# Designs tried in a protein design run: designed miniproteins, single chains, continued (2). Part 36

Each design is a single chain, and the fold is of that chain. pLDDT is the mean over its residues in the fold that is shown.

## One batch from the design tools (miniprotein)

Design m5229
Fold by ESMFold2-Fast:
Formats: structure tokens, sequence, C-alpha cells
Structure m5229 (fold): chain A 100 residues (1-100)
């Protein structure tokens, strides 16, 4: 992944938003999902959501959930290294996480 790919990802995620806000909205979504992954029960909640959306078995849905958590945390770490505006210590509830 190269830096320009982040802008392309943001455009795909928020196509109806102004270009100036697409990257900031993507960063916000990644931050919220990464913070929520620290909550007890979040992996179970996300697994349940994926099972409901896809009809997969629990173990298969859990693999997808774990992959999404890992990817989100990795992306959040990459963005944090270049952002001085990310407030630390803010917890988000699992219910505030956007589903794929």
Amino acid sequence: LIGKDAAETAKQAFPDEPVEKQLELLKERIRKNARASEHPGFPLLLTSAYQGLTGLSWPDARKIADQQIDTTRHMADMFSKNSTEAPDGELVKPEDIEEP
C-alpha cells in the first residue's frame, strides 16, 4: 500500500462527499473502529454482524471479523504516525461502529 492508495480508498468509501473531506472521514472511521476493537466483546459483536450479513458459519464470520480488526488497527497506526489531531484516550462503543 502506497500513500496515494489511501486517497483512492477514501474516494471509494465516501464517493458522495467533497474530496477534501473524504480522507478525513476515512481516518475518523478507521479511528473509531480501531478504538472499538479494544472493548470487551467487540470481536463477538463484529462476528455476529458478519454472520448476519453473509450467512456464514460462526468460525468463518469470526475469521473475517478478526481480519477486519487487524486491518483497521494497522491502518489506524499508519495514520496516527502522521496525525497530530487524533485525540488519545477516547473510547467508542461497539454500537457506534459502521458495518461494511
Scores: mean pLDDT 60

Design m5230
Fold by ESMFold2-Fast:
Structure m5230 (fold): chain A 61 residues (1-61)
Amino acid sequence: SWMDRVDVLLAYIRENATSAEAARAFGEAYLAEMRARGVPEEVLARFERQWEEVVAELEAA
């Protein structure tokens, strides 16, 4: 499901982003791609909310 893909993607960003800036750029690009593909708003909202948490975690490190 798209929800499962969101979880995998967020784990990938956490493990592979070298900085908060890189995580932000990656997340924004992917969010735009998901919107273009017509992914449901509830999935987009979940990704955006949790991705913002990942970026905040990286900025605090």
Scores: mean pLDDT 74

Design m5231
Fold by ESMFold2-Fast:
Structure m5231 (fold): chain A 64 residues (1-64)
Amino acid sequence: STEEIIEEAKKRGLEVYKRLLAQGVPEEVAISEGARTIVDILRENGIPLDKMKEVVMEFVKEVL
């Protein structure tokens, strides 16, 4: 389902973010890479741009 795809994307984006922070990567770069991971998954699954924007904004808000 669309909801399962979104949850998987957010989970993988958060995993990328946390991994990069643990490696000493600056927070702004870790956020950017996490968001890119989310966008790539959502785009590959045909999720509309407006929904992708919403999911990325929620991710950024959650990690700040």
Scores: mean pLDDT 88

Design m5232
Fold by ESMFold2-Fast:
Structure m5232 (fold): chain A 76 residues (1-76)
Amino acid sequence: MEGDIAAIKELIEKARRLIEEGRYKEATFTLVKAQMLLIGALVEAELNNDQASIEQLKSLEKELQELLRQLDLQEQ
């Protein structure tokens, strides 16, 4: 739904700001929270046959996975 998508986007943008500030641990926790919300929102969108939200959420999922992968590569 629009509200859930907005919340996920806000968390992704917050994580990007935290990365820019060198706060990698907080960025990782923020992205994990975004991923949990995204999974729930995807399930709800699929149950409601909301194709527009499904496509938007899948795009955000790929973005989240890429950011998490980048952070993992910087952690030892």
Scores: mean pLDDT 80

Design m5233
Fold by ESMFold2-Fast:
Structure m5233 (fold): chain A 91 residues (1-91)
Amino acid sequence: MQVDQTNVTKSVEDGLRLAREAGASEELLEKAREASKALIDASYATSDGSLSIEAGSLPYTAAHLAAEGQEDLARRLLDAAIDNANTIKSN
């Protein structure tokens, strides 16, 4: 339903804002947005709602890592999420 999509979108946007405020680089914010979109697309393709939940939480995880100066780990996590989502979408 519409509520599910709205909740995920708000979570992603709020998390991206927190990541930016925590000092996340432009590159990290771009990857977080891409990773969340890929997971949302994979969630719809597979009907696996857990992927939408992961999509909503990824920007928050990136914000936490950026605040601790672990941008390299955050980028690596986001790249892995994108690769995983693309693999899941491949039939």
Scores: mean pLDDT 77

Design m5234
Fold by ESMFold2-Fast:
Structure m5234 (fold): chain A 58 residues (1-58)
Amino acid sequence: MQEEIRRLQLQRTNQDFVILAARVDAELLGDTARAQELIAASQAAKDQLDAQLQQLLS
């Protein structure tokens, strides 16, 4: 249980890093369309992880 919660929290943090990297790449390289796709996918993944985490904590 505790290990599952920790894993989900780490996966959420990994999604934050993906979003940050995508934003940096967009600013440096100008590929905003690709960055938007990655950000949207990562936000959706975070929402799923939040739902799973909430179920485990409740």
Scores: mean pLDDT 80

Design m5235
Fold by ESMFold2-Fast:
Structure m5235 (fold): chain A 75 residues (1-75)
Amino acid sequence: VDELAGLSPEEQEEVVKKIAEELEKEGKKDEAEDVLRAGNTLLSQLKAGEISARQAAQGIVGAEEEARIKAEEKE
């Protein structure tokens, strides 16, 4: 989280893409879409100055965690 908070908005965008790609490779395509949607919303807010880089990072990590929990519940 702290490492992600230190990244630029462009680097945070790449992290969101990487998380989504990993989930999709695991067959969790719906969860990958959830992470992309949440990440894009957070990055848009960050670029608009509505939230801090730390808040964006926390939100991205939270979205990944929720996506993984949802994937486990589907079993």
Scores: mean pLDDT 77

Design m5236
Fold by ESMFold2-Fast:
Structure m5236 (fold): chain A 113 residues (1-113)
Amino acid sequence: GVAVRAARLLLRAAIRALEQGDVETALRLLREAERMLEIVLRRTPSEAARRALELVRRAIEALERGDVERALELLREALELVETLPDPKLSKEEILEAIGAALRGIGTLLDLE
């Protein structure tokens, strides 16, 4: 669904931000990705979704400690797992939730030069 697609987009954007040294942008994008993965896990529980959410949470903790290399490793693993997730039929509620999260992520990117 849209939540899976939003999570993939947010994770790719966060990895790019970290590769550019922008830890603050990456943290904001990852918190939105966490929200999207929580939606995915509620709608279609799977071990891959649960593991991806855990990896994103651990990456956030690593970044809060200044460990960018560890965060990148965890996020690349999370992205691989998210790319294997099923894309379920979109619901109106899921679409609205995912649009809101994507707009917040875009807003974070636009707040930077």
Scores: mean pLDDT 78

Design m5237
Fold by ESMFold2-Fast:
Formats: sequence, C-alpha cells, structure tokens
Structure m5237 (fold): chain A 96 residues (1-96)
Amino acid sequence: MKYDILLIYSYTNDEQKEKIDKVVEELRKKGFKVKAFKYGEIPSSTNIFSLAKRIVFILPKHLLPSLENFVKLTGGIAIDINESVEEIIKKILENF
C-alpha cells in the first residue's frame, strides 16, 4: 500500500479544518505516510481499500452512524472531529 493512513474527513468551520491540518501534520511528524480526502470529494477512480494500511474517518458526530457499516468493512475507525487533536491522535495510534 502507498500510505500508512488514509484520512477521510469533514468539517463545518475553520476551527475544525485547522484541527484536521494539525492531525495530518502530527501523524507525518511521527513518520506515518498520510493521505487525506474530504468526505464526498474522494476521486471515483480511488480504491480506498488498497490505498492505505488503515482508514480513519474524522467527521461530525451526527455523520458517524451513517458510516458504521462502511467503517466495519474497512477495518477502520471513526472519530468525532470535535475531540481534541491529542485525543484524535491517541485513538488513531491505539488502533494502528
């Protein structure tokens, strides 16, 4: 696989966008190869199942239930974007 972590994210404000940018930066500083896509903007030619070792969804809490089956199929994890950067990183690393 080309990447260690595929990050699929959505945000509703600039604070949440900055949080995603910080999460990506911190994971890359730890030596992980990270690819990030905004939810709904994943290219149709992209096979996400073959792109990375781990798939991580960082989304507003209300979107998490609609992706529950997809998260299970990918063996990935789903995290609420309203959690702190530190908690998001911790949850990703605990599941790697």
Scores: mean pLDDT 78

Design m5238
Fold by ESMFold2-Fast:
Structure m5238 (fold): chain A 87 residues (1-87)
Amino acid sequence: STAPEEGDKYNEKGIEYAKKGDFKKAIEYFEKAIEIYEKAIAKKPSPEIYAKLGETYYNLGILYDGLGDTEKAKEYFEKSKKYYELA
């Protein structure tokens, strides 16, 4: 399914696992959210879906920054900014 609502559920689970300190599951759920949102924008570009992608990439950036992976954090923050600019 490429429904944005499914992506929203995965993004929410990513946030919940990050809060619990399960960073591996958090990353897996954020990646699932990104896959759903990217498939959705490929079919029909939407400012709302671009904003959701921006948010999910930002959440990954914060997570990798917290883990000390500064290079990945920077890459995800740059992707977040690009998608927010498209929204």
Scores: mean pLDDT 88

Design m5239
Fold by ESMFold2-Fast:
Formats: structure tokens, C-alpha cells, sequence
Structure m5239 (fold): chain A 68 residues (1-68)
């Protein structure tokens, strides 16, 4: 399992600029971020390079991560 720590550089507006931790295993990923001080998001998705594809409200979204 690979752990990538970074910042969301591109994606849904509520996630851009937020710290993110991605736990990668092959093509599978678990993305952890905090969109607000009172809200934590943990979501499963797929990863290819620095791009994670997740589903929010039934819609597929892409999140680009800038590693630290």
C-alpha cells in the first residue's frame, strides 16, 4: 500500500486547495480530505498517476493531486 500526501490542485470547487491523503493499492484508492473544519470526506475511487476518479452524488468526478 502506497500513501500519497498532497493538496487537491484540480477537481470539485469544495475540494480544491484542501490537504488530501490518498491510500493507493494497485488501481484502487481511498481519498481522505477535510472540505471544511467540521466535515471529513473518505471516499473510495480509482487512481491513475496523480488523478483520482471518485463518485459524488451519483456523478463521476476527477481529483488531481499535487504531492508534497
Amino acid sequence: MEVIKGVVSEGPAELVGKPVTVRREGKEAVLETQPSPTTSLVVKGTIEGNEVTITIDGKEKKVVIEPL
Scores: mean pLDDT 78

Design m5240
Fold by ESMFold2-Fast:
Structure m5240 (fold): chain A 95 residues (1-95)
Amino acid sequence: SEEDKLREKAMELLYKFGKAALEAIRTGDPELREKAEKYFDEVLELAKKASPEIQERIRNAAVSTLDLLLREARRLGAPDEIIEWLEEMRKKVES
């Protein structure tokens, strides 16, 4: 279905976001941070076009991804600006 295709695309983008964000956390590379933000914004745009049910599934997956990234960033002793960056993205999902 079209809803399944949208969900699959959003989940693929969220996976790409998670990978880029994790590399940005490990390296501090601003290009990886920008790449992660771009994937994340694309996930949010797809969610806006989705049915309420699919939007909730995307939101829940994004929250889970961000919670894992925040846990990993804190474990690795990432700078405060990286923690704040991840927390700000989490706020965007919950709005």
Scores: mean pLDDT 88

Design m5241
Fold by ESMFold2-Fast:
Structure m5241 (fold): chain A 91 residues (1-91)
Amino acid sequence: DEAQKKVKEVVDEAGEKLKNAVPESTRPLVDELMEKVKAADFGAAPLEMGKAGRYLQKTDPESAESIAAITKEAVKKIEDILNQYNAEAAA
């Protein structure tokens, strides 16, 4: 539960950064994709975040570098949370 809350916080933070990096017309799509990441199975969240970033880069090529940087950081943070959770579960 705590790990799931941390993942949600990372996704929400990434969503705000992405909305600041993209045109106003793309911001609703960022919200839609971030909801999809949050709705994914816990272990699938890094993969879904990566997919969202790639789709946004295709939608706004001029913002691609910023989107890639934000998405890569978010994926790493989510993977770090999952690794910590798995280590604790292994006792």
Scores: mean pLDDT 83

Design m5242
Fold by ESMFold2-Fast:
Structure m5242 (fold): chain A 83 residues (1-83)
Amino acid sequence: VEPLTFKDLILENVGKIKAVLEKYGLSFSSSEVRRRLRIILERLKENNIALGDLPELSDEEIRELFPDKRTRDLAKAIKKSLQ
C-alpha cells in the first residue's frame, strides 16, 4: 500500500482535515490549510521525516517541529486523520 502524501490530503481530503479541525474547535479556510500544509511538508523534509511517520511523533516532537500554534494544530489534526 502506497503511503498517503500531503498532496493527497490537500487535494482529496481538505474536507476531512477541516472536519477534524472543527472537531477540535478550530476553524481554517481552505487557503490557510493549503498554506500551512506546505510549511508542514517543508519542515518534515528538512528533518528527513516521512509523512507516514507523522502519527508516530509525540506532541512534544510536533511542538518542536512546529512552534506556530496554528500550524501545530493542523499537524496534530493530520496526525489524527492518518491514525
Scores: mean pLDDT 72

Design m5243
Fold by ESMFold2-Fast:
Order: sequence, then structure tokens, then C-alpha cells
Structure m5243 (fold): chain A 94 residues (1-94)
Amino acid sequence: ELEEQARQALEDAEKGIKRGYEAALNSPEEAKKVRDEIGKKAMEAPKELRNVYLTAAGYIGKAVKASDNPEEVKKIFEEGLKRAREIAERIIAK
């Protein structure tokens, strides 16, 4: 039962990270809005899934802080995708 919810949470988190990456390249203010939007989803999510969303929001926040360095922004988003995936896989692991 939780497996399907974890898959959906990962999809939402990955979309959020991708939107955050695109926004960080154009406007750090838009990236902050994406971060806050994903953070709200974390608070509305079941406890077991909150870390998937919080991880995405956290990495978008790190990318905003590093926005003066495009190479670092790219690295942060790649790490964020990997970490969100690891957390979701741990929930749905069989």
C-alpha cells in the first residue's frame, strides 16, 4: 500500500528538483518558490513519505545558495535526485 504512495512521492520530488534546477538557472527567486511548494507537500504527506519531499526541498535550497556557481548547482541537483531516489527505494524496497 505504502509502495504506490512512495512511487508517487518520488515522481513529485523528481519533478520538483528538475523545476528547481531550471528555475535556479533563470531566477533564484523562482527556485525558492519551488522549494517552498515542495516543502508544503512534505508537511501534507504521510510521515513515512515526508523525507522524500523534504530531501527535494533541501537540495533545491542548497542549489539556491550555490546559484553563483553553475557547476555546483548541477552537482547539487544530481545529488538531490540520487538521495530522493534512495529514500523512496528504501520505503518501497522488496
Scores: mean pLDDT 80

Design m5244
Fold by ESMFold2-Fast:
Structure m5244 (fold): chain A 90 residues (1-90)
Amino acid sequence: KKDEVLKYLKEAIEALKNGDYDRAIEFLEKAVEIVKENRDELRKDPEFQAQVKKLLQEIEKVLFESDASPETKERIRKLLEEIYDLLFGE
């Protein structure tokens, strides 16, 4: 499931760069679902956690530079926060 999470985060970056915000949200929602289902196993892999953290930071940067509406930016930020909390939070 690690490769699927990384794939969806990368696909979200490409969707954001293309201005396809609905598709970016869909990919992030899929990543959230996989992380929720596999949280304990994914939290045991520091390399995977480092890769996810880097991709989340890249998504935040692309989102900040995007022409997305404030509502769309807030929706995406909440999904990024959810992934972060699932992997790095309590």
Scores: mean pLDDT 84

Design m5245
Fold by ESMFold2-Fast:
Structure m5245 (fold): chain A 87 residues (1-87)
Amino acid sequence: MASVDELLAEIAALFREHGVPEEEIAALVAAMRALADALAAQGASRETILRAMHALAVRFAREWAREHGRDPTPLVEEIRRLFARAA
């Protein structure tokens, strides 16, 4: 079972492989960590936290790809596989 820190490191690596700049990756990782911490403080289940983090990562991937004229599909599929392994 992957920790939030391990999952964030794997997300950062995926976005880097797809050419996302380090500043954008740092912003995403910070946002995902803040979301996970806020949900945990509210007593949310691990499954709820993972689902919320997955949704945020996919939204960011799609928005970034659209802004840069890229197909988000490969990155979105890799994100889906990563979160499936974390479950």
Scores: mean pLDDT 85

Design m5246
Fold by ESMFold2-Fast:
Structure m5246 (fold): chain A 65 residues (1-65)
Amino acid sequence: GDAEDLAGGVESSLEGADEEGKKALELLASAKTKEELIEALKKAAELSKDEYQKEGLEDGVKKME
Protein backbone atom coordinates (compact mmCIF):
# COMPACT_ATOMS: atom_id res chain seq x y z
CA GLY A 1 0.00 0.00 0.00
CA ASP A 2 1.11 3.55 -0.74
CA ALA A 3 0.84 4.67 2.90
CA GLU A 4 2.86 1.67 4.11
CA ASP A 5 5.53 2.28 1.44
CA LEU A 6 5.76 5.96 2.41
CA ALA A 7 5.96 5.06 6.12
CA GLY A 8 8.74 2.57 5.37
CA GLY A 9 10.64 5.16 3.35
CA VAL A 10 10.28 7.75 6.13
CA GLU A 11 11.38 5.18 8.73
CA SER A 12 14.52 4.38 6.70
CA SER A 13 15.23 8.11 6.38
CA LEU A 14 14.75 8.49 10.15
CA GLU A 15 17.22 5.64 10.75
CA GLY A 16 19.80 7.44 8.61
CA ALA A 17 18.97 10.74 10.33
CA ASP A 18 19.34 9.11 13.78
CA GLU A 19 23.11 8.75 13.29
CA GLU A 20 23.36 12.40 12.21
CA GLY A 21 21.04 13.42 15.06
CA LYS A 22 23.33 11.76 17.60
CA LYS A 23 26.32 13.50 16.01
CA ALA A 24 24.55 16.88 16.28
CA LEU A 25 23.72 16.23 19.96
CA GLU A 26 27.36 15.30 20.70
CA LEU A 27 28.52 18.53 19.01
CA LEU A 28 26.05 20.57 21.11
CA ALA A 29 27.20 18.84 24.31
CA SER A 30 30.89 19.31 23.38
CA ALA A 31 30.54 22.98 22.31
CA LYS A 32 32.84 25.11 24.48
CA THR A 33 33.00 28.17 22.20
CA LYS A 34 30.45 30.31 20.36
CA GLU A 35 31.81 29.04 17.01
CA GLU A 36 31.39 25.38 18.00
CA LEU A 37 27.84 26.05 19.23
CA ILE A 38 26.94 27.80 15.94
CA GLU A 39 28.31 24.84 13.96
CA ALA A 40 26.35 22.35 16.08
CA LEU A 41 23.13 24.36 15.69
CA LYS A 42 23.59 24.51 11.90
CA LYS A 43 23.94 20.72 11.74
CA ALA A 44 20.91 20.23 14.00
CA ALA A 45 18.87 22.54 11.73
CA GLU A 46 19.88 20.57 8.61
CA LEU A 47 18.79 17.30 10.27
CA SER A 48 15.47 18.64 11.60
CA LYS A 49 12.27 17.45 9.90
CA ASP A 50 10.11 19.99 11.75
CA GLU A 51 9.95 23.26 9.81
CA TYR A 52 9.39 25.27 13.00
CA GLN A 53 12.35 23.65 14.77
CA LYS A 54 14.55 24.10 11.69
CA GLU A 55 13.65 27.79 11.32
CA GLY A 56 14.13 28.34 15.07
CA LEU A 57 17.59 26.77 14.99
CA GLU A 58 18.54 28.76 11.87
CA ASP A 59 17.31 31.99 13.48
CA GLY A 60 19.37 31.15 16.58
CA VAL A 61 22.47 30.79 14.39
CA LYS A 62 21.81 34.16 12.71
CA LYS A 63 21.45 35.86 16.11
CA MET A 64 24.78 34.37 17.24
CA GLU A 65 26.62 35.36 14.05
Scores: mean pLDDT 61

Design m5247
Fold by ESMFold2-Fast:
Structure m5247 (fold): chain A 99 residues (1-99)
Amino acid sequence: SELEKAGERFDSLSPEEQGLLGALTSGVNQELSKNGIPKEVIKKLSPTIRKLIAGEGEIDVRQALTDTAKKNGIKLSDKQLNDLASAVEKAIESFKETS
């Protein structure tokens, strides 16, 4: 899958890019927490968020998040999904500017 390929790309990143990816993923997780998403939900979504950022916008963010939520039995409201997708898309742009 495209998400698995994004995970493989992670192993090829420089230490600086890996550090930035970690910081951006943490930033998204913190923003989600501020928007009222429970920490257990964030924990289940975090690996997918990291892979989406590493994929540099080549993966459909909304579809990947929806699929991950469904597989984990997580119900996201339209507002939660929009907030999450927006935060991830901003993180992707920040990562692309440095890569």
Scores: mean pLDDT 78

Design m5248
Fold by ESMFold2-Fast:
Parts: sequence; C-alpha cells; structure tokens
Structure m5248 (fold): chain A 58 residues (1-58)
Amino acid sequence: SPVEEALELLGKYTEYLREKNITKPLTFEQEVELLAEIGGLPVDKVRELLDALGKAMQ
C-alpha cells in the first residue's frame, strides 16, 4: 500500500532527524529530497507516496 510505504518512510525520516539532532523545520523540497535519500527512492516516487498519504488522511 502506498500509504503504508509513506508511513514507514516517514518513520525512518523521523528517526534520522532524531539521530542527526535536526530540530529546524525543513521546507517541503528539503523534506522530499531527504526522504528520497533515506528511502533510496526517486524524488517522484516520494512525492507519489506523500500524495497518497495526504489523500488517505482527508
């Protein structure tokens, strides 16, 4: 499920921010780029996953 993939990726992202002690808010572009790096995914795929999650939360 794209929603499950997005939630798993966001979990890894949250852990990464905690380990790096990143407390500063990131822009959407910075967040997508970092998620792509963490997940080993293309930026376009990350955008698709986040869009699917956003729609599921509405």
Scores: mean pLDDT 80

Design m5249
Fold by ESMFold2-Fast:
Structure m5249 (fold): chain A 91 residues (1-91)
Amino acid sequence: MKSDRVYRPDPLLKELLEESGLTGDTWTLNEIMSAIWDYIVEKKLLVPNTEKPILDVRGTKLGEILGVDSLDLNDLQPLEEAILKHVTEVP
């Protein structure tokens, strides 16, 4: 069933998604979030040797998109909300 909402990213988010191996112009939120996670892993943004599951995104394209220096992996709602500000829902 094709019932998922499809989104078009802005140019900054599109560059990040393309670096994560996505092709095309529109994707579901799940595909966008998966590509962002792949970007985090490939760029090694996870802070090493910490007791907190946090990301240091300062100076990265993801940090520019989110407008923050760090992100708590225990709460992904701020990440999702920030990404939704950089996409337009396609009818």
Scores: mean pLDDT 76

Design m5250
Fold by ESMFold2-Fast:
Formats: structure tokens, C-alpha cells, sequence
Structure m5250 (fold): chain A 94 residues (1-94)
């Protein structure tokens, strides 16, 4: 259906943004872990980065679930998971 296609496109865009942001935080985490090995005090930064990564991983999972539900015609459930994906995507940006 047209509505299912629109929900899939929205969820795919959320997933793409979360994957991009996850890659950026992953690179920052690798840099921070290297700094820690050199004796720099970056423990708080590492914990914050790990938290952001976890939020983006949840955003991806919820977006993927929304795509699957929309493909099954479960449009109201798909909308619920799109809102969860949006929530965790925004939490990851903080």
C-alpha cells in the first residue's frame, strides 16, 4: 500500500542516519580508547560515547522492526516502532 511504502521509506531514512551517526561515534570511541592507552584520562568520554552508540544501535533495531511490520501490513505497529527509532536517534545525539 501507499502508506506502507511511506512508512518503509521513513524507517529506512532513520536507519541510514543512525548508521552514519554510529560510524562517527565508533571512530571517536577508537580515538578515545587510543588516548586511554597513552595514559590520558578519557574514561568519562568513553562512557558517554558507549552510551550514544547503544542509543544508535537501538534506533537501528527499531527502524528495522518498523520496516518488517510495514511490509506485513501492520501499519499502526510500524508507526509505534518509527517513534521509538526517532526517540533513540535523538537520545544518541546528546
Amino acid sequence: SSEAKELIEEAEKLKEEAIKNLRELGNKLADAQSAQIRGEDVSDEIEKLKKGISYYELAIEYAERAIELARQGKLEEAKEYIEKAKKYLELGKK
Scores: mean pLDDT 92

Design m5251
Fold by ESMFold2-Fast:
Structure m5251 (fold): chain A 78 residues (1-78)
Amino acid sequence: SIMDEARELAEEVLLEVLKDPALAEEFRRWFEQNPDDIAGLVAFLETLLTLLEESFPEREELIARVREVLARLKQEAA
């Protein structure tokens, strides 16, 4: 599902780019408790996208993947 794809992508950013396993675990717990909160997941990914654009602009392919997943999540929310 798009929700699972978005979760996996967020975890990838948190663990492999930001190197923050504590935040990744906090995100997993939030997602498990809020599995249908598309708006909350959109807000979180938009925060990650801003951080990637500001701190890791060279990660163009990853930024494009986050943008694509965000666009698809926003369509599901409508």
Scores: mean pLDDT 85

Design m5252
Fold by ESMFold2-Fast:
Structure m5252 (fold): chain A 65 residues (1-65)
Amino acid sequence: KSIEEIREELLSLLTPEQQELLEKAIKALKEKNYDEAAELLGILATTMSPEAKKLAAELVEKIIS
């Protein structure tokens, strides 16, 4: 799957609040602020379904690779 496909699928599973946190985490990753990204992803992980967590992990891997 492409980054675009994973992002679209993930966003369909998230609430607007979760989407905002995910966008902040992605921005932190792109800025190489890994500590902030890890904190935000950790918070998201407590509220996301197992399916959403799997897609989020896949998206993060694609962005940092």
Scores: mean pLDDT 80

Design m5253
Fold by ESMFold2-Fast:
Structure m5253 (fold): chain A 61 residues (1-61)
Amino acid sequence: TLDAIAEAGASVVPDPEKAKLLRDIARRASNVENAIKAMVDLAESFGYDPEAVRAAAEAAA
């Protein structure tokens, strides 16, 4: 589900405010693929490892 993907991807981000933004963007996505893409892009823009976020989100998909 989108909620499971949002929580898994956001768990990679230690900043609680940034993690909340990742959860919010994922939950507003139209599908699973767009949710993962949006979280990965946002995390990368914050300076986090996009591959770590993708791996966590895909494991929950």
Scores: mean pLDDT 83

Design m5254
Fold by ESMFold2-Fast:
Structure m5254 (fold): chain A 71 residues (1-71)
Amino acid sequence: SSVTSKVVGAILSAIGAVLDGDRETAAQIVADTLNELGKPEAAQRVAEAIRAGAPLSEVTRIVFEAGDEVE
């Protein structure tokens, strides 16, 4: 679905930013995507998790859970 594609694209872009050491950009990418999908609470949670240095597995879990609820 288009929602799943947007979520996956955001995760991949965020992974790239985290690997570059730019967690703020990663947080912004994922939060913006979730806000566009109408998930502002998930956007806030994921941005806070990324900024707090949460493991990538936790960030990915939050994003996929939000995406699945739209499908």
Scores: mean pLDDT 73

Design m5255
Fold by ESMFold2-Fast:
Structure m5255 (fold): chain A 103 residues (1-103)
Amino acid sequence: MVPSREELLEAAEKAEEAAKKALEANENLDAAEALLKAAEVIKESLKDPSVSLEEIVARASRQFLPTLEKLGMSEEELKLALEGLEAVEKGDLEKAEEIALKA
């Protein structure tokens, strides 16, 4: 299930705060930077009421792909995740479901 717009905004604000604290502590810099970018994408996307919640989540999740690769997610899994996110961004939910079933 996708979160509501209010829940997504709250999650983005908490993520931004956590990322800023990690950057100040000089810990997990790559993950903190990705989290900060994801929070920014969510906040900017929420300003347009025509953007679907699924599209917002897909755009934000894309910011984590480089961090997941560094954490040992396989190239094949990253490629499937990227294809799934791209399908959601295009509104092709049928293709997104097919990709999810392969994971």
Scores: mean pLDDT 68

Design m5256
Fold by ESMFold2-Fast:
Structure m5256 (fold): chain A 70 residues (1-70)
Amino acid sequence: DLKQKGDDGIRSGDAALRFGDYQSAVDSYQQAKDYYLQLAKQSTPEQGKQFLKKAQDVDKKGQQALKDLS
């Protein structure tokens, strides 16, 4: 289930951020983004927009974690 894998990636990334593990957060958010992008490709246009938005939101979290990593 790509959605569950995407959701799990967000949870793992958020947990890593909570513990200051920025590298693990970046990796988890990148994986979550990739799962949501795959979901968008497999979905209707309307549902695909929601998954694409989710991928973009996760990407922003990953970029922020990457900046914090320096």
Scores: mean pLDDT 83

Design m5257
Fold by ESMFold2-Fast:
Structure m5257 (fold): chain A 94 residues (1-94)
Amino acid sequence: MKIGTLEFTLNVSKEQAEIIANALSTIPAIKSVEIEEVENGVKVTIKYDSSLIDEISAVGIAMAVLAMVQDAELGEADLEEAAKAFAKQLAEEL
């Protein structure tokens, strides 16, 4: 197993980031998701199995998460449902 790492920052609350991280952690190719509060949001670190997904696919996951956050004046409940649906879709495709 080879581990890739992807880092990005979300302009969201820590609680919203934890909902996203918990959903992403259900994806088999995702080995860990760490969140850290930073000055202007939350830093998300994803460690993935690069034998199951490549770096382009991992970047695609990060871009989808960023799009989900940007498209949403979603309340936390709507964000949780969207994150769970996304994680389920990826778990079936990966």
Scores: mean pLDDT 71

Design m5258
Fold by ESMFold2-Fast:
Structure m5258 (fold): chain A 80 residues (1-80)
Amino acid sequence: MSDLERALEAGDRGIELLRDDVGAVTTLRRAKELALKYPEVAPLILDALQRLIDAAEQGEDAARAANSDLGGLVLGIEGR
């Protein structure tokens, strides 16, 4: 399975886990769109999404930190 396919699947899992947080869902949707437009960054997005999923199982503070890291990655890719 490609890194792109894995990133999209991880993004969908993140959206499901954080569905009540509109800001987090917006960041996750942007991350999926960036992986589709720029498949070369899919491995970086996948790593950040996997960290978010793992953090969500550990607690709210860990989930917030991981989502902030993902947001920073998204802004970095968009700000080329």
Scores: mean pLDDT 77

Design m5259
Fold by ESMFold2-Fast:
Structure m5259 (fold): chain A 74 residues (1-74)
Amino acid sequence: MTVEDLVAEAVASGLLTAEAAELFARHGGLEAVRYAIEGMRIAAANRHAGATFSAEANKKFAEAGRLMQEGLEK
């Protein structure tokens, strides 16, 4: 539930590297980490189904990037 829990879960499941998860957490906070993890989960599910990157995964990554940008600006 905390940022550290999400970072640990993402690294343990192979969705993000420790460095990437910490960057999202520091600049975009909890929400940026959540969106990044959700995007990776959607991408993994689409790979299993034989699909390429989905619009939904791209949307989650865009939200993570937006939150990071807002954090850097403010």
Scores: mean pLDDT 68

Design m5260
Fold by ESMFold2-Fast:
Structure m5260 (fold): chain A 87 residues (1-87)
Amino acid sequence: SKLKKILEETLKKIEELLKKGDYEKAWEVEYKSLEEIRDILTKEEGLDLETVNEKLEPYYLEILELKAKILKADEITYEQIKEAKKK
């Protein structure tokens, strides 16, 4: 599906940017991709605002899961750095 393809391309770009530490660009990609999906649901599918928000939630959650997986590794690294500074 068109929406699934947009999500897959978005997840790939966000992962690459987060791994490079380019958080600002990662958040920009997330915002622009969610707006593109919203526009498709609103303009091409003709859905009302409430239905669009409900259909957007799974896409938002998949992006959030990717962010949690990558950023949680950074939290572990940050804790290791803090422990190293104490020695």
Scores: mean pLDDT 75

Design m5261
Fold by ESMFold2-Fast:
Structure m5261 (fold): chain A 82 residues (1-82)
Amino acid sequence: MIDELLERAEKLLKEADFSDYDEQKAVLTEIMALLQAAIRANDPEAVERAIKLAEEFIKKSKDPRVQELAKRYLELARERLA
């Protein structure tokens, strides 16, 4: 299940049109789902990969709304892991 979420998040991040709000939102939703699943499974490798995907998303995203949302989720995830 986590491997499937990882593959889906990576594929969407690679294929998404970062000028489209709905596609950016869909990518972020899949990355967040992966991160939450990895945290619940106590899988540190999946958590690290999800964090890296979220950071890559922030770099590629052009919409300030989804960039802010992604940064907020990363901060909450880092606090939860600490």
Scores: mean pLDDT 78

Design m5262
Fold by ESMFold2-Fast:
Structure m5262 (fold): chain A 97 residues (1-97)
Amino acid sequence: RPLVLKKPESKATPEQLEEVIRHLEEAIEALRRGDVEAALEHMREAIRLLLEMGDIRSAFRLLSIMVGLELGLMSREEAIEELERIKREVEEKLREL
């Protein structure tokens, strides 16, 4: 039972969703360039924003991709495909606002 009365804290703002989309786009472009370190930095910022918005599922999906890349369990191409999927889901949420 949520006792929170502040509506702005219960929903993502368009600006927050746009910032997540920007970081995901920058991560995808970094991976395409082979700059895994820059991609991981943008993914960490996207995870932080998603957690602040209460989107725990998208944050954990990004964390899984980040860990997979760092451990060599996920290719750059697989990571790009998953980031593109998460980006589409975040864009859909922005359209529903």
Scores: mean pLDDT 80

Design m5263
Fold by ESMFold2-Fast:
Structure m5263 (fold): chain A 74 residues (1-74)
Amino acid sequence: MEYSSEELEKLLGEGAFKLGLTPSTSKEDTKAFIKRLQAEYGLPVTGEVDEATKAAIYQPRDEATGRGDLRGLL
């Protein structure tokens, strides 16, 4: 674990908001969220916040691209 809880929550909070999901403090829900995000964007499903996963959270623009919406999954 390299990230602090606050930094992880900020990162996942922004990603969850963009994907229409509520941020979670549960370890199981956090891993599930990361895996679903990785699967949705076609990334390796590791359940860990790597460089590609971080880029997917910050790079997609809902207004311009409408990319990576997880609402249909859960």
Scores: mean pLDDT 58

